# Ledger of designs, part 1: designed miniproteins, single chains, continued (5)

No score or structure here was measured in a lab: all are predicted.

Each design is a single chain, and the fold is of that chain. pLDDT is the mean over its residues in the fold that is shown.

## One batch from the design tools (miniprotein)

Design m16001
Fold by ESMFold2-Fast:
Structure m16001 (fold): chain A 68 residues (1-68)
Amino acid sequence: MLDPGNARNIAEWLEQQARETGDEELLKLARLVKEGIRNASAGKGLTKEQAEAFQQARDLAVQQVNEE
């Protein structure tokens, strides 16, 4: 599971990328990550879609770091 601080930063980065590229899938991913953070902070479990969004966001962030 992503740390809430890191997950929030990744979601904000994805929103910026979506605005720059017009990619609606990145915007949807950012929204799912933010909803997951909100649910976790409220003590609620993540939905399957939110858990998958966290994993996808993490993979994208790792790709950015690895490619420099």
Scores: mean pLDDT 73

Design m16002
Fold by ESMFold2-Fast:
Structure m16002 (fold): chain A 73 residues (1-73)
Amino acid sequence: EKEILEETLKRIEEIRREAAAEIEAALAAGDLEKAEEIERKTVEEIRKILEEAAKKLGVSPEEVLKKIRELKA
């Protein structure tokens, strides 16, 4: 369980890190629409990752997110 949660957290953090850099670049260029598009794609990718982890653990994606928050504390 913990290994799956740690791997899931690592994947989510990598995706958020990449998205944050792209969003900053878009905002610096004044491209609010591009920043919004990147945010939506990031949410979709994270959702898929949470669904994969949920299936492996036999719980809901919401439960995976709660368990990950406990790891980050």
Scores: mean pLDDT 79

Design m16003
Fold by ESMFold2-Fast:
Structure m16003 (fold): chain A 85 residues (1-85)
Amino acid sequence: MAKELLEKALELVDSPELQRTIREAIELMDKDPEKAIRLLEETIGVLEVERAVYLKDKTPESLEQAKKLEEAIDYLRKALEVLRE
């Protein structure tokens, strides 16, 4: 279910702003799924840029953060697939 996937992504995201956006998408998914989809696509874009920055650092800490962001992105993409049918 899309909500469970979004809740898993929320556990992996440390940014309060992105957490707020994911929670808003959860609230909107039944009322305005098109807006929920748009918010999630924007969130994925932000997380992909952040992940790319961590991958450049090549430290163990940065690689662990990149892995965590990759997992969050995967959950958000799976939620988008469910919301799109």
Scores: mean pLDDT 84

Design m16004
Fold by ESMFold2-Fast:
Structure m16004 (fold): chain A 111 residues (1-111)
Amino acid sequence: MELIKEGDKAEEEGDYVAAARYYKEAYEKEPSKEAVRKYADALMKIGDYKFEEGDYDSALALYEEALKLYEEIGDKKGIAEALEKIGKVYEAKGDYEKAKEYYEKAKELKE
């Protein structure tokens, strides 16, 4: 798929926002597990940047959208990683009880 190749090129250049746009267009035009996974992966990277900036609310929204996409395609590794990232957001916000809940959910998927 040409859109996935354009997204891959943007990702190689470190432009995860452009990569996410290409992968989202690929997913909307011709849904595939590959397009969904690449879109979710790009959202996770954008979320990591927001977390680093201290924008925890934006990071949480991006990780929750990625979690939903990974669940749609049954990507257990992606689900576990998204749950861990959501846990880190709650920990950074001082909600240790919610953080622990998400970390335990992630652990169950990783072994």
Scores: mean pLDDT 86

Design m16005
Fold by ESMFold2-Fast:
Structure m16005 (fold): chain A 80 residues (1-80)
Amino acid sequence: MVSEKELKLAVLILHLAVGLTAARNKGLEQASEAYRKALDAVLKGDFEEAKKYVEEFGKITGDEKSAKRAIELIDELEKL
């Protein structure tokens, strides 16, 4: 069985990947790069850097709901 940490990490990765792809498809290259850098930081275990790039994505796109969800998932991972 997948661990709770692995499941939450997978959900976060999918959330960032979907948001990154949607931004890229809309021509929002700076927003796409922000979520790509957030994803890279998550994979390195650098959750503080990941949150920084998630906040940048929210500011560029105005999609505060997507950014807030990503931050909540990162916070849950930091507590595990």
Scores: mean pLDDT 84

Design m16006
Fold by ESMFold2-Fast:
Structure m16006 (fold): chain A 74 residues (1-74)
Amino acid sequence: MSWEELDAELRELGRQFVDAAPEIEEAAKRSPSRALALEVLTVFGVGLLTDDPEERRRILEEKGAPESVIEAAL
């Protein structure tokens, strides 16, 4: 696997994790453990996409992540 292939795969994985952010509030109503897992995945996901704290905040706010998750990712 080349670095370019690995970078592309990690970015795709990061997008998939961050796309789950809107589900966190609904998951919290049904399963606290699922909500926690989605919060952790969202933080990992944005970390795979960018090292810039402002860009991380922008992505998470756009995806509707809770403020607690946004603060955890900075």
Scores: mean pLDDT 79

Design m16007
Fold by ESMFold2-Fast:
Structure m16007 (fold): chain A 56 residues (1-56)
Amino acid sequence: SERRQRALLATSELVWRRGEPVLKGEVARAAGVSRGTVSANVRAGLLRREGRRVRP
């Protein structure tokens, strides 16, 4: 979905800028989506979870 793609792009961009995994809430805010949308990408295997943080 468009929301899922925005969350993936935002995760990649934030991780690239910071050089580390980022909080799901930061991704959700940057992409304009719910935290649930970010978590759905983790469940789909499109993002990797590290505690409270995510990465590509």
Scores: mean pLDDT 85

Design m16008
Fold by ESMFold2-Fast:
Structure m16008 (fold): chain A 83 residues (1-83)
Amino acid sequence: MSLEEQLEAALAAAEAARAAGRDEEAGHYLNGSGILLKQLGKYEEAIERYEEAARLFRRAGRDDAAASVEKQIAELREKLKES
């Protein structure tokens, strides 16, 4: 599958999980979406997906996972600052 096809599938899975109240699962799909967006050079969109993932992980009580995603956000924000 292309990166774009993988992104579409991950975003659809995240929406389904979120609608079902499966916050941790939705967070994992959104984190994966952020990684794919970063590979596509879409850094602003990647930050948006990572922010959603971090919020969902915190709602699920997964502060460790949220902190990991927040590090990815910080790295991308620094990259955008250099532009």
Scores: mean pLDDT 86

Design m16010
Fold by ESMFold2-Fast:
Structure m16010 (fold): chain A 60 residues (1-60)
Amino acid sequence: MSTLTLTFASEEEAQELAELLRAIDPSVEATVEGRTLTLRSDKSIEELIGLVLRAIGDLL
């Protein structure tokens, strides 16, 4: 199990990314606390980073 924690400029950005990640891969556990997004998954940390980069690209 890998855990990745990300901090954003706003809670809305964290929530949008969390929703998009859940839509892309429902097996990823995404928890938002204020501006902080915590991702947990059986994926490697490299795979989680790849999913985050993909989701950020989709938001642009």
Scores: mean pLDDT 79

Design m16011
Fold by ESMFold2-Fast:
Structure m16011 (fold): chain A 84 residues (1-84)
Amino acid sequence: MEEVERLAAEGRVEALIELLSSEDPEVRKAAALGLGRIRAGEEAREPLIEVLMNSEDEEVRKAAEDALILMGLGIPKEVSEKLR
């Protein structure tokens, strides 16, 4: 948790993207929110979409969705068809 907050504060986009693949759902949630807060840009779009589609944790999926919205990036048709 502290590591994720530090990486977000430092604008470490690539490190935050790595943490989206963590086995810990709290780490994945924090990484997704961090990417949204720093407006990480298009580089984070595909990793966030993967989390949104594949995570079984509702809070992690919501964090990825919120991050994509904050970044001004579109949600792909495959995801929007799930009525999220």
Scores: mean pLDDT 74

Design m16012
Fold by ESMFold2-Fast:
Structure m16012 (fold): chain A 98 residues (1-98)
Amino acid sequence: NADLEATVRAIEEIGQRMAELLKEAGFEELSQKVEEATRRMVEAIRAGDADAFREALLESLKLIDEGMEKVTDPEKKRELARLGMALAIEGIAAEMLL
């Protein structure tokens, strides 16, 4: 399904950008957790597992909330918020296709 592959690519790109931003901000452990959670989202989509996808999405959003509390640079904080919103939108799109 071309729509699912587009959503997978968007989630992978958003996850990589969030992880890099958190690593640059000095939060390497949080960066790794975000990479793991977004990887689980992709694996769940490929498996057609809506429940696993929802769990991974909620975990990713919780990690973003933690990043928003820790990141002090205003520009990085705004970018993290934008990436989090983009991930939520792509997550809704993926659930509609699952």
Scores: mean pLDDT 87

Design m16013
Fold by ESMFold2-Fast:
Structure m16013 (fold): chain A 84 residues (1-84)
Amino acid sequence: ASEEEIDKEVRIALGEIYAYLAIQSPDPEEALRDAKKAAELFVASGTPEAIEKARENLRKVAEILREKGYFDTAEEVEKIAEEL
């Protein structure tokens, strides 16, 4: 594996971690920051598979944020997922 390949894999893994942190956040502002960071990391990987994972993870984040009552934040996260 090249440094470039390792970098892509690390970015995907970090994207998944930030999506998880967004789900766990008690603060809608922190959840949005973590969701945005996840999207940035998945996009930076440059792979179609990473973009698909980003959409799946961000939609899951949005659903959980709605369950918590963070409706405005959930809508913003959905928009991020749709724009990928």
Scores: mean pLDDT 82

Design m16014
Fold by ESMFold2-Fast:
Structure m16014 (fold): chain A 61 residues (1-61)
Amino acid sequence: SAEAEALAEEALRLLREALADPSNVDMEKVRRALELAEEALRIDPENELARTVRHIAQGVL
């Protein structure tokens, strides 16, 4: 769905921003990216972008 896609894209944007400085990972942005990815997956469980963001965020947290 368009809503799930928008949430997944926003989650990816936040994750990229969180990981932009490898010496200072923004853990709050990682958590927010995970929350948005999980919301996208609640709407569309097969959204590949949201699954990818969730996987990466869980690996960082």
Scores: mean pLDDT 87

Design m16015
Fold by ESMFold2-Fast:
Structure m16015 (fold): chain A 66 residues (1-66)
Amino acid sequence: MSPEEVAYLNRLGLSVSDALHAGDLDEAIERAREAGERLVEVSENPEAVRRAGELLLEALERTRAG
């Protein structure tokens, strides 16, 4: 990944963290999807990154539903 892509992803990660601290799970899930899609695009192993993102989103969705 380029330094610019790392900086962009760090900003997305902070955005997800901010939503989680605010207790807004719906917003956190949306921001996590955006970050995951970008990570898949720039990854040397997009399948592994997509799978990790799916597991994270599933965990967030279960937290929202439960």
Scores: mean pLDDT 71

Design m16016
Fold by ESMFold2-Fast:
Structure m16016 (fold): chain A 72 residues (1-72)
Amino acid sequence: MSKEEFEAEVLIALGDIYLYLGDLAESQGNKEEAKKWYEKAIELYREALKINPDNTVAKRGLEEAEKKLKEL
């Protein structure tokens, strides 16, 4: 695994964590907190895609986070 591939994977993992934290906040009725976590997830997935534009996991994560943010 290259440094670039590793950096992309770390960003994706952090994005996934923030996406889950957003879902948790939403389940608790805290839409403002959920929005902050989804926005952080979106930024991390975008950074991963700058490193590896073909990463399907990052593309799917970005799409899911954007959808969840829009549905708040």
Scores: mean pLDDT 86

Design m16017
Fold by ESMFold2-Fast:
Structure m16017 (fold): chain A 71 residues (1-71)
Amino acid sequence: SMKEKFYEMGKKMVKEFGEEEAKKKIEELEKEEEKVLAENEYSEEEIKLAEELRKALLEGFEEKVKELEEE
């Protein structure tokens, strides 16, 4: 599913770039998403899907950070 892909992407970003740089990249993606959503008329379902995908990305990020902290 798309949610699983975003979750795995969050994990890969931490693995490849480290926590600090991955966090910065995710913040830039969030800003770009907010800009796109503000400039276009999206349905409530489309906005909800975007929020769910962002949540999956953040969950993947947090899980990988936790794994590295426990090592």
Scores: mean pLDDT 78

Design m16018
Fold by ESMFold2-Fast:
Structure m16018 (fold): chain A 95 residues (1-95)
Amino acid sequence: DLIEEGKYEEAVAEYEARIAADPEDAEAWLNLGQAYLLLGKYEEAIEYYQKAIALAGEEYAEALGNLGLAYDKAGKYEEGAEYHFKAREIYQKKE
């Protein structure tokens, strides 16, 4: 589900609290990145998606695809294309 108008701060606070309790929770980092993407804070979204990938490994196709989108939104289309390609390759390799 998308974060609704006026609930962005609540969602961010919830995921930040989850990360404070378990800083290796890759899914929480992914969700925090998605919240920041919806807030238009693309550079922070990029950082949080990179943390999710670092924790879960380079095969984290969802985080890689979201990272590509965040780079596109930040105007970094070359980097965006690279991560979209990496995500696509992983999806094609999974049985």
Scores: mean pLDDT 80

Design m16019
Fold by ESMFold2-Fast:
Structure m16019 (fold): chain A 60 residues (1-60)
Amino acid sequence: PPPVTAESAAEGIRRLIEAGLLPALFGVELEDLDDAQLRNLARLLSTSVATVREALRLVR
C-alpha cells in the first residue's frame, strides 16, 4: 500500500467528520482530542501521531 501522507490522513479525517464518526469514536470534537485519542486516530489511519497532527493542521 502507498505510504500514508499528511494529505492522505487529512482526507481520512474529513471522511470521518462527514460520516459523523469522530464524536462517536472519541466522544469529543476534533479540536479537543487528547494524546490517547490522537494515538487511537493514528492507529485507525495506519500512521504516526506526528502525521495525524500535520493532517489535523491541514483539515483545520
Scores: mean pLDDT 72

Design m16020
Fold by ESMFold2-Fast:
Structure m16020 (fold): chain A 98 residues (1-98)
Amino acid sequence: KEKALKLAEEALRDAEEALELAIEALKLAKEGKVDEALAKAIAAALTAAGALLLAEKALELAKKYGNEEAIALAEKAIALAEKALELAREALKIIDKL
């Protein structure tokens, strides 16, 4: 139970960081700052991928042990990480048109 919660909390922190990086990447891409936008989009995608892996592992453990708090945090981390990947992809699409 405690391990699932800690993994879910770590996944959530990583997902929130990935989302912040992805938002910044999208902003930089819209401003035409190609190199800076690319760097942040890559960082966001890698951080989000790591967060998804941790969140999926946390969710499996949380469901196995019936930790509802860890389930909720892991599901939130998955949603935020998926959103970060979506925004990072949008930033990359904007860069490709420049």
Scores: mean pLDDT 87

Design m16021
Fold by ESMFold2-Fast:
Structure m16021 (fold): chain A 90 residues (1-90)
Amino acid sequence: KKEEVLKLVEETVLAIIQAREDYLAGKISEDEYRDIVVKKLRELAEKLKELGLDEAAEVLLEGAERVAKAKSVEEAEKIAAEAIEEAAAA
């Protein structure tokens, strides 16, 4: 179960890294980056709920709401990283 969670977390982190690279390359806007991060956190939360990890899923959903309100890409990245770390430890 922990190995399955770590794999899902890794896939989510890689997707967020790709979105950051796309933003830095000028392929997407700051708003598009934020939307992608929010979507990825919500998708991870859904998958963790399917595994019975409701508390971890709630942490990610709260993180997604905080990312949606972030004032910069750097703030959004920090919030997402903190939420994923907390969820993985739950």
Scores: mean pLDDT 84

Design m16022
Fold by ESMFold2-Fast:
Structure m16022 (fold): chain A 91 residues (1-91)
Amino acid sequence: NEKEKAEKAAEAAKEAAKATAKGGKEGATGAAAAGASAGGASFSAMLGGKKGAEDAALSAKSAADAALRSGGGEEAEKGAEKAKEAAKEAE
């Protein structure tokens, strides 16, 4: 189910953004980037179809990369791992 995979990718991207935000000032730039990517994933999931799922997966991966670079610590790393796994499932 393409919609279900895209929704999972969007949710994982949101978790990565939240984890990055918990890093406070240290994670602020990463949180903004992760949040933007998570928004993209959600939007793509709403569009549906194969392209929606692929775009959601790409956005989730971008959110994961932003979270890892943010310095948000262990929480950001866990969020990033979930986003990457959901992105692989969405493709």
Scores: mean pLDDT 66

Design m16023
Fold by ESMFold2-Fast:
Structure m16023 (fold): chain A 73 residues (1-73)
Amino acid sequence: MKLFLLGLELLAQKKYEEAINAFKKALSLETSDFNKARIYEAIGAAYEALKKYDEAIKAYEEALKLKPNDPDL
């Protein structure tokens, strides 16, 4: 998860395009649907900060698709 943490640090520094690149690299290496959903949510937040709302919506929708059914719900 080193690339995901780097993306979050870049996002905090307002380096939104660099953050998105770090998150996309993290996504390509991730196999867990739970962690992929977290990365998509972070990508959505970065696009939202860039005022790229269509891209942000698509990222959030991908995150929602990857959320597991909770059997306790």
Scores: mean pLDDT 78

Design m16024
Fold by ESMFold2-Fast:
Structure m16024 (fold): chain A 58 residues (1-58)
Amino acid sequence: MDSVEELEEGIRALDDRIDLLRRELREGGPVDPAVLEEEIALLERARETLRREVERLR
């Protein structure tokens, strides 16, 4: 099922970005925490949507 592979790749891309932002948030770097939290929330929504689609197509 090719659609599942495409969704999984999308999820991994989002997961990588979310992980990077969460890591910066936890490490307390010079980046604005509020901006990081907003970006993480947006990406989490996209990731959750893709995960739900993968689960339904499995």
Scores: mean pLDDT 78

Design m16025
Fold by ESMFold2-Fast:
Structure m16025 (fold): chain A 91 residues (1-91)
Amino acid sequence: MEKRREMLEQAERLLEELERLEEEIRASTELSEEEKERLLEAIERARRALERAIEVLRDEEASEEEREAAVEEARRALAALQRLLAEVLAR
């Protein structure tokens, strides 16, 4: 139960970080419209994966395998976003 609570708290913090990042990307004058679209799409994918992970983690009927799969999907989406951020911001 404690491990599940820690994962939920981490996912919720990451959602807040994504919201802040989205605002910064939208407000940026240094990024092209194409770069903004790519980053916002990656943020949206990560948000959906995190929201799904939170739903599965809160679901008492979900299996441990389903919870692990949802968390791993969220991790992959976040890693993809981090790689895209590194590509766009490294210039």
Scores: mean pLDDT 82

Design m16026
Fold by ESMFold2-Fast:
Structure m16026 (fold): chain A 55 residues (1-55)
Amino acid sequence: SRAALLEEFRRLLATLPLEEAQERIGLLVASVPDPAERDELLREAARLLAERRAA
């Protein structure tokens, strides 16, 4: 589900170096077959990455 993927994004960003987290998040997003769901996940991932960089 989208919620489970967002939770995994947060976990990756909390536990891994930023570059490695970005790579793994990108692979997870790319694995989503529905283009609309993938676009929503890309926007949420970008937001979480921006929050990590701002912290």
Scores: mean pLDDT 83

Design m16027
Fold by ESMFold2-Fast:
Structure m16027 (fold): chain A 80 residues (1-80)
Amino acid sequence: SKVEELIEWGKKALEAAETPEQAKNRVRAILDIIKNLLSPEEQKKVLEELKKYAETFPEEMRQAVLEVIDEKLKELEKEA
């Protein structure tokens, strides 16, 4: 499925990050792509999976990724 493809792509994109700042920028790039391809519910699913994957990262990288993901998840939970 498109959701599963984007989860795998996102994991690879984050794994290629060398710094916390680069990881944050890669999360932002993922957000920009998925907002145009996926419903809010599907976006939430992708972000929750990437959040789980971030648990495999060193503390500084994990914190950086989670900050950006959690901000977007909070936005997606707000009603229009």
Scores: mean pLDDT 83

Design m16028
Fold by ESMFold2-Fast:
Parts: C-alpha cells; sequence; structure tokens
Structure m16028 (fold): chain A 70 residues (1-70)
C-alpha cells in the first residue's frame, strides 16, 4: 500500500468502527475513533489529500456529535 492508499483504508475502517460504536452507544469506542481520526486528519493534510481530508473532517464532526448525546 502507498501512504495515500493506507490513509484511505484507515479512514474507511474508522467509518465502520463509528457505525458499530453508534449502534452500541459505546463511549470508549467513540473516543478511540475520534482520537484516531484526529491523527488521520493530520496525515491527510501532510499528504495533500483534499478528498480524504474533507471526508475525515466530516466523520470527525459526526463522532463528536454522537459523544455529545451520551
Amino acid sequence: LTPAQRLEADVALEAMRFEIAKKLKDKELLEEVLERLRRLIEEARRLGDAATLAYAEELRREVEEELEKL
């Protein structure tokens, strides 16, 4: 995998983990997803991957919103 392919795969994995955490109301898993997304967002910025950056930022907002409901 290239760095860009790995980044895309990692963000997709976090999206799947978020759906699981949301269904389970799992605060710990939501917090883990949020921390992982913060790091992936920084990686997307370094790589100049605008599409993955935008997607990861949107996903981060959704995770933060779910945490506020708990």
Scores: mean pLDDT 87

Design m16029
Fold by ESMFold2-Fast:
Structure m16029 (fold): chain A 56 residues (1-56)
Amino acid sequence: IKSLEERIKELEEKIEELKEQLKEKPDDKELKFELEVTEGLLDIEKGVLKIVKSKL
């Protein structure tokens, strides 16, 4: 079972990797789509973490 903070860290690391790949292939539509999806997931996970922390 992964903690919410561990998932956020993994998503942030994946975003950095995708950004580096996009520097080499700036017109790769699949990489752009994967980056957008991954950033969206990160925003959702951060939102959940903020709500959970507000309850403590």
Scores: mean pLDDT 79

Design m16030
Fold by ESMFold2-Fast:
Structure m16030 (fold): chain A 41 residues (1-41)
Amino acid sequence: GSITLGNMRGMASVYSAAGYGKQADEDLKKLEETMEEIKKS
């Protein structure tokens, strides 16, 4: 199955709650780029 942005944002919320907000934002950006590459492929 395809990974959705909703799932990734859910994980980012958990990271933010744990005090990893900066890493969560960077991870989201990287995951969005990866999803765009998958769509191009």
Scores: mean pLDDT 67

Design m16031
Fold by ESMFold2-Fast:
Structure m16031 (fold): chain A 65 residues (1-65)
Amino acid sequence: SALRALAERSDEVAAKVEAAIAAGEAAGKVPEGQREAFRVVLEEATGLSPADRAALEAGIAAYEA
């Protein structure tokens, strides 16, 4: 529910996340195992609130299942 609400509510957030991932991959920095650092950069770039950050983390955990 939280992940769906985040995805539907903020199409721009998804676009920014995708753009940041693409930029990082093009720079060759993210693929070298800087996933944790990149996750922090994504939060900083999008300016997610603590509540939205928690919802995003829950969504990531669900996706890994």
Scores: mean pLDDT 57

Design m16032
Fold by ESMFold2-Fast:
Structure m16032 (fold): chain A 60 residues (1-60)
Amino acid sequence: TVTFTMTIRDVRRLIAAVLSLIGELPEAEIRIEGNTITVTVPDDPELIARAEELFARFRE
């Protein structure tokens, strides 16, 4: 498994990121702690690339 972590301070951006993760990465395990999103994906290069792309989209 590969784990990605991102902190998003804007609540609306945080919500948009979570909804995108649920819709585009259904295989991922998502944990939210305050403003921090932690995403765990299988060791699949395609899923890893998708997670990186989503995180880049919502980076502050």
Scores: mean pLDDT 80

Design m16033
Fold by ESMFold2-Fast:
Structure m16033 (fold): chain A 62 residues (1-62)
Amino acid sequence: SLMADIDEAMELIEQSVFNLVPEETKEELLRLHEEGASYAEIAERLGYASPSVVRRELEQLK
């Protein structure tokens, strides 16, 4: 459906944008995760809109 096509395109755009995230931010994400911070705490500290975005970024870094 049209909505499914739009959702897939937006997911690809989000993945592309993540690849442009500064190295310093990626290192901070990994550090906080390794120190036992929850996704919600990392999102709050680094200014992400939701814990789901943090989880997605961490999955890409592994």
Scores: mean pLDDT 68

Design m16034
Fold by ESMFold2-Fast:
Structure m16034 (fold): chain A 100 residues (1-100)
Amino acid sequence: SRVSELAAKMTAAALLLIGALESLRLGDYEGAAIDAEGAARLLEEVSRMTGGDELFRRAAELARQAAEAAKKGDGEKAKELLEKALELLREAMRRWEEEE
């Protein structure tokens, strides 16, 4: 179902954002950029599937900016952007689960 597909994509995006943060912690900026780009693509798709939900769209943009920061070796900025993207995704997931 579309509900199951949305839940799977949101979970996959969250895991990729967490993976990107772990890659940054280990000094793997390339791995962090790859995971952040993967999360951004999933979040862009989820935003489209939810009628352009602003929280998913903003999370996708932050994940893309995090990937660019990681590619430039700016680990502190990449971490901040990834943490903000994850916070927005968690809020969007919480609100979506409360819809009857």
Scores: mean pLDDT 88

Design m16035
Fold by ESMFold2-Fast:
Structure m16035 (fold): chain A 80 residues (1-80)
Amino acid sequence: SKLEEEGRKYLEKGREAMRAGNYQEAADWFEKAAELYEKAGSPLAVEAYIQASIAYDKMGDKEKAEEYFKKAHELANKLA
């Protein structure tokens, strides 16, 4: 679907930002990817939320890291 295709592009941009050490940019891309994957009903939304959590953790933003990890966990449980 178009949503899954755009989600994939944003996930790739997030991974590039992670490799560059630009964790805020990475988090922004992973959040956008997760939203698109959720709208598409794709389980890849779980991966995107986990990656956003990791990006925030690397920035020292523990509150957002925990928030996105919780979102990933809740979504994974709904898809299991």
Scores: mean pLDDT 88

Design m16036
Fold by ESMFold2-Fast:
Structure m16036 (fold): chain A 95 residues (1-95)
Amino acid sequence: EKAALAEELRATMPAEARPLVDWLIETLEAPELAHVLAGLRGGEPLDPAAQERVLARLREAGQDDWVAALERRGVPLTEAEVLAGLIGIALDAAR
């Protein structure tokens, strides 16, 4: 089950995010991955404060390359919100 969810997540996310996606797969269990995928399919945006906090945590964690890649690629707000949400869930689960 988790393997199938992992493949779907990799297919859904852009190639630039693959190391981050692999980290999420290693960090989250199958139910959490299913929840993340449901959120991606729903297209619901995250609130702006959550987006800002997640980006700040990425910088704090030394993931400056990911922040720069998102900015340079000109990711639409919706895609950036989704990526921020995935990172936020993974960070919260790691605590």
Scores: mean pLDDT 60

Design m16037
Fold by ESMFold2-Fast:
Structure m16037 (fold): chain A 58 residues (1-58)
Amino acid sequence: SVKEILEDLRKQLEESFELKLEALKKKGIEFSEEELKKLREEYEKETEELLKKVEEKL
């Protein structure tokens, strides 16, 4: 179903974001808790906007 496709994509994008943060941390690039909160909120908004556009194509 469309809902299942969108939920799977959301989970993949969330996992991708966490992997990017871990990769940066391994290179010595660290964010404060406040910066991480802001980055997660911005990424979540971008993800929801992308998923809406994907839904329009399904």
Scores: mean pLDDT 85

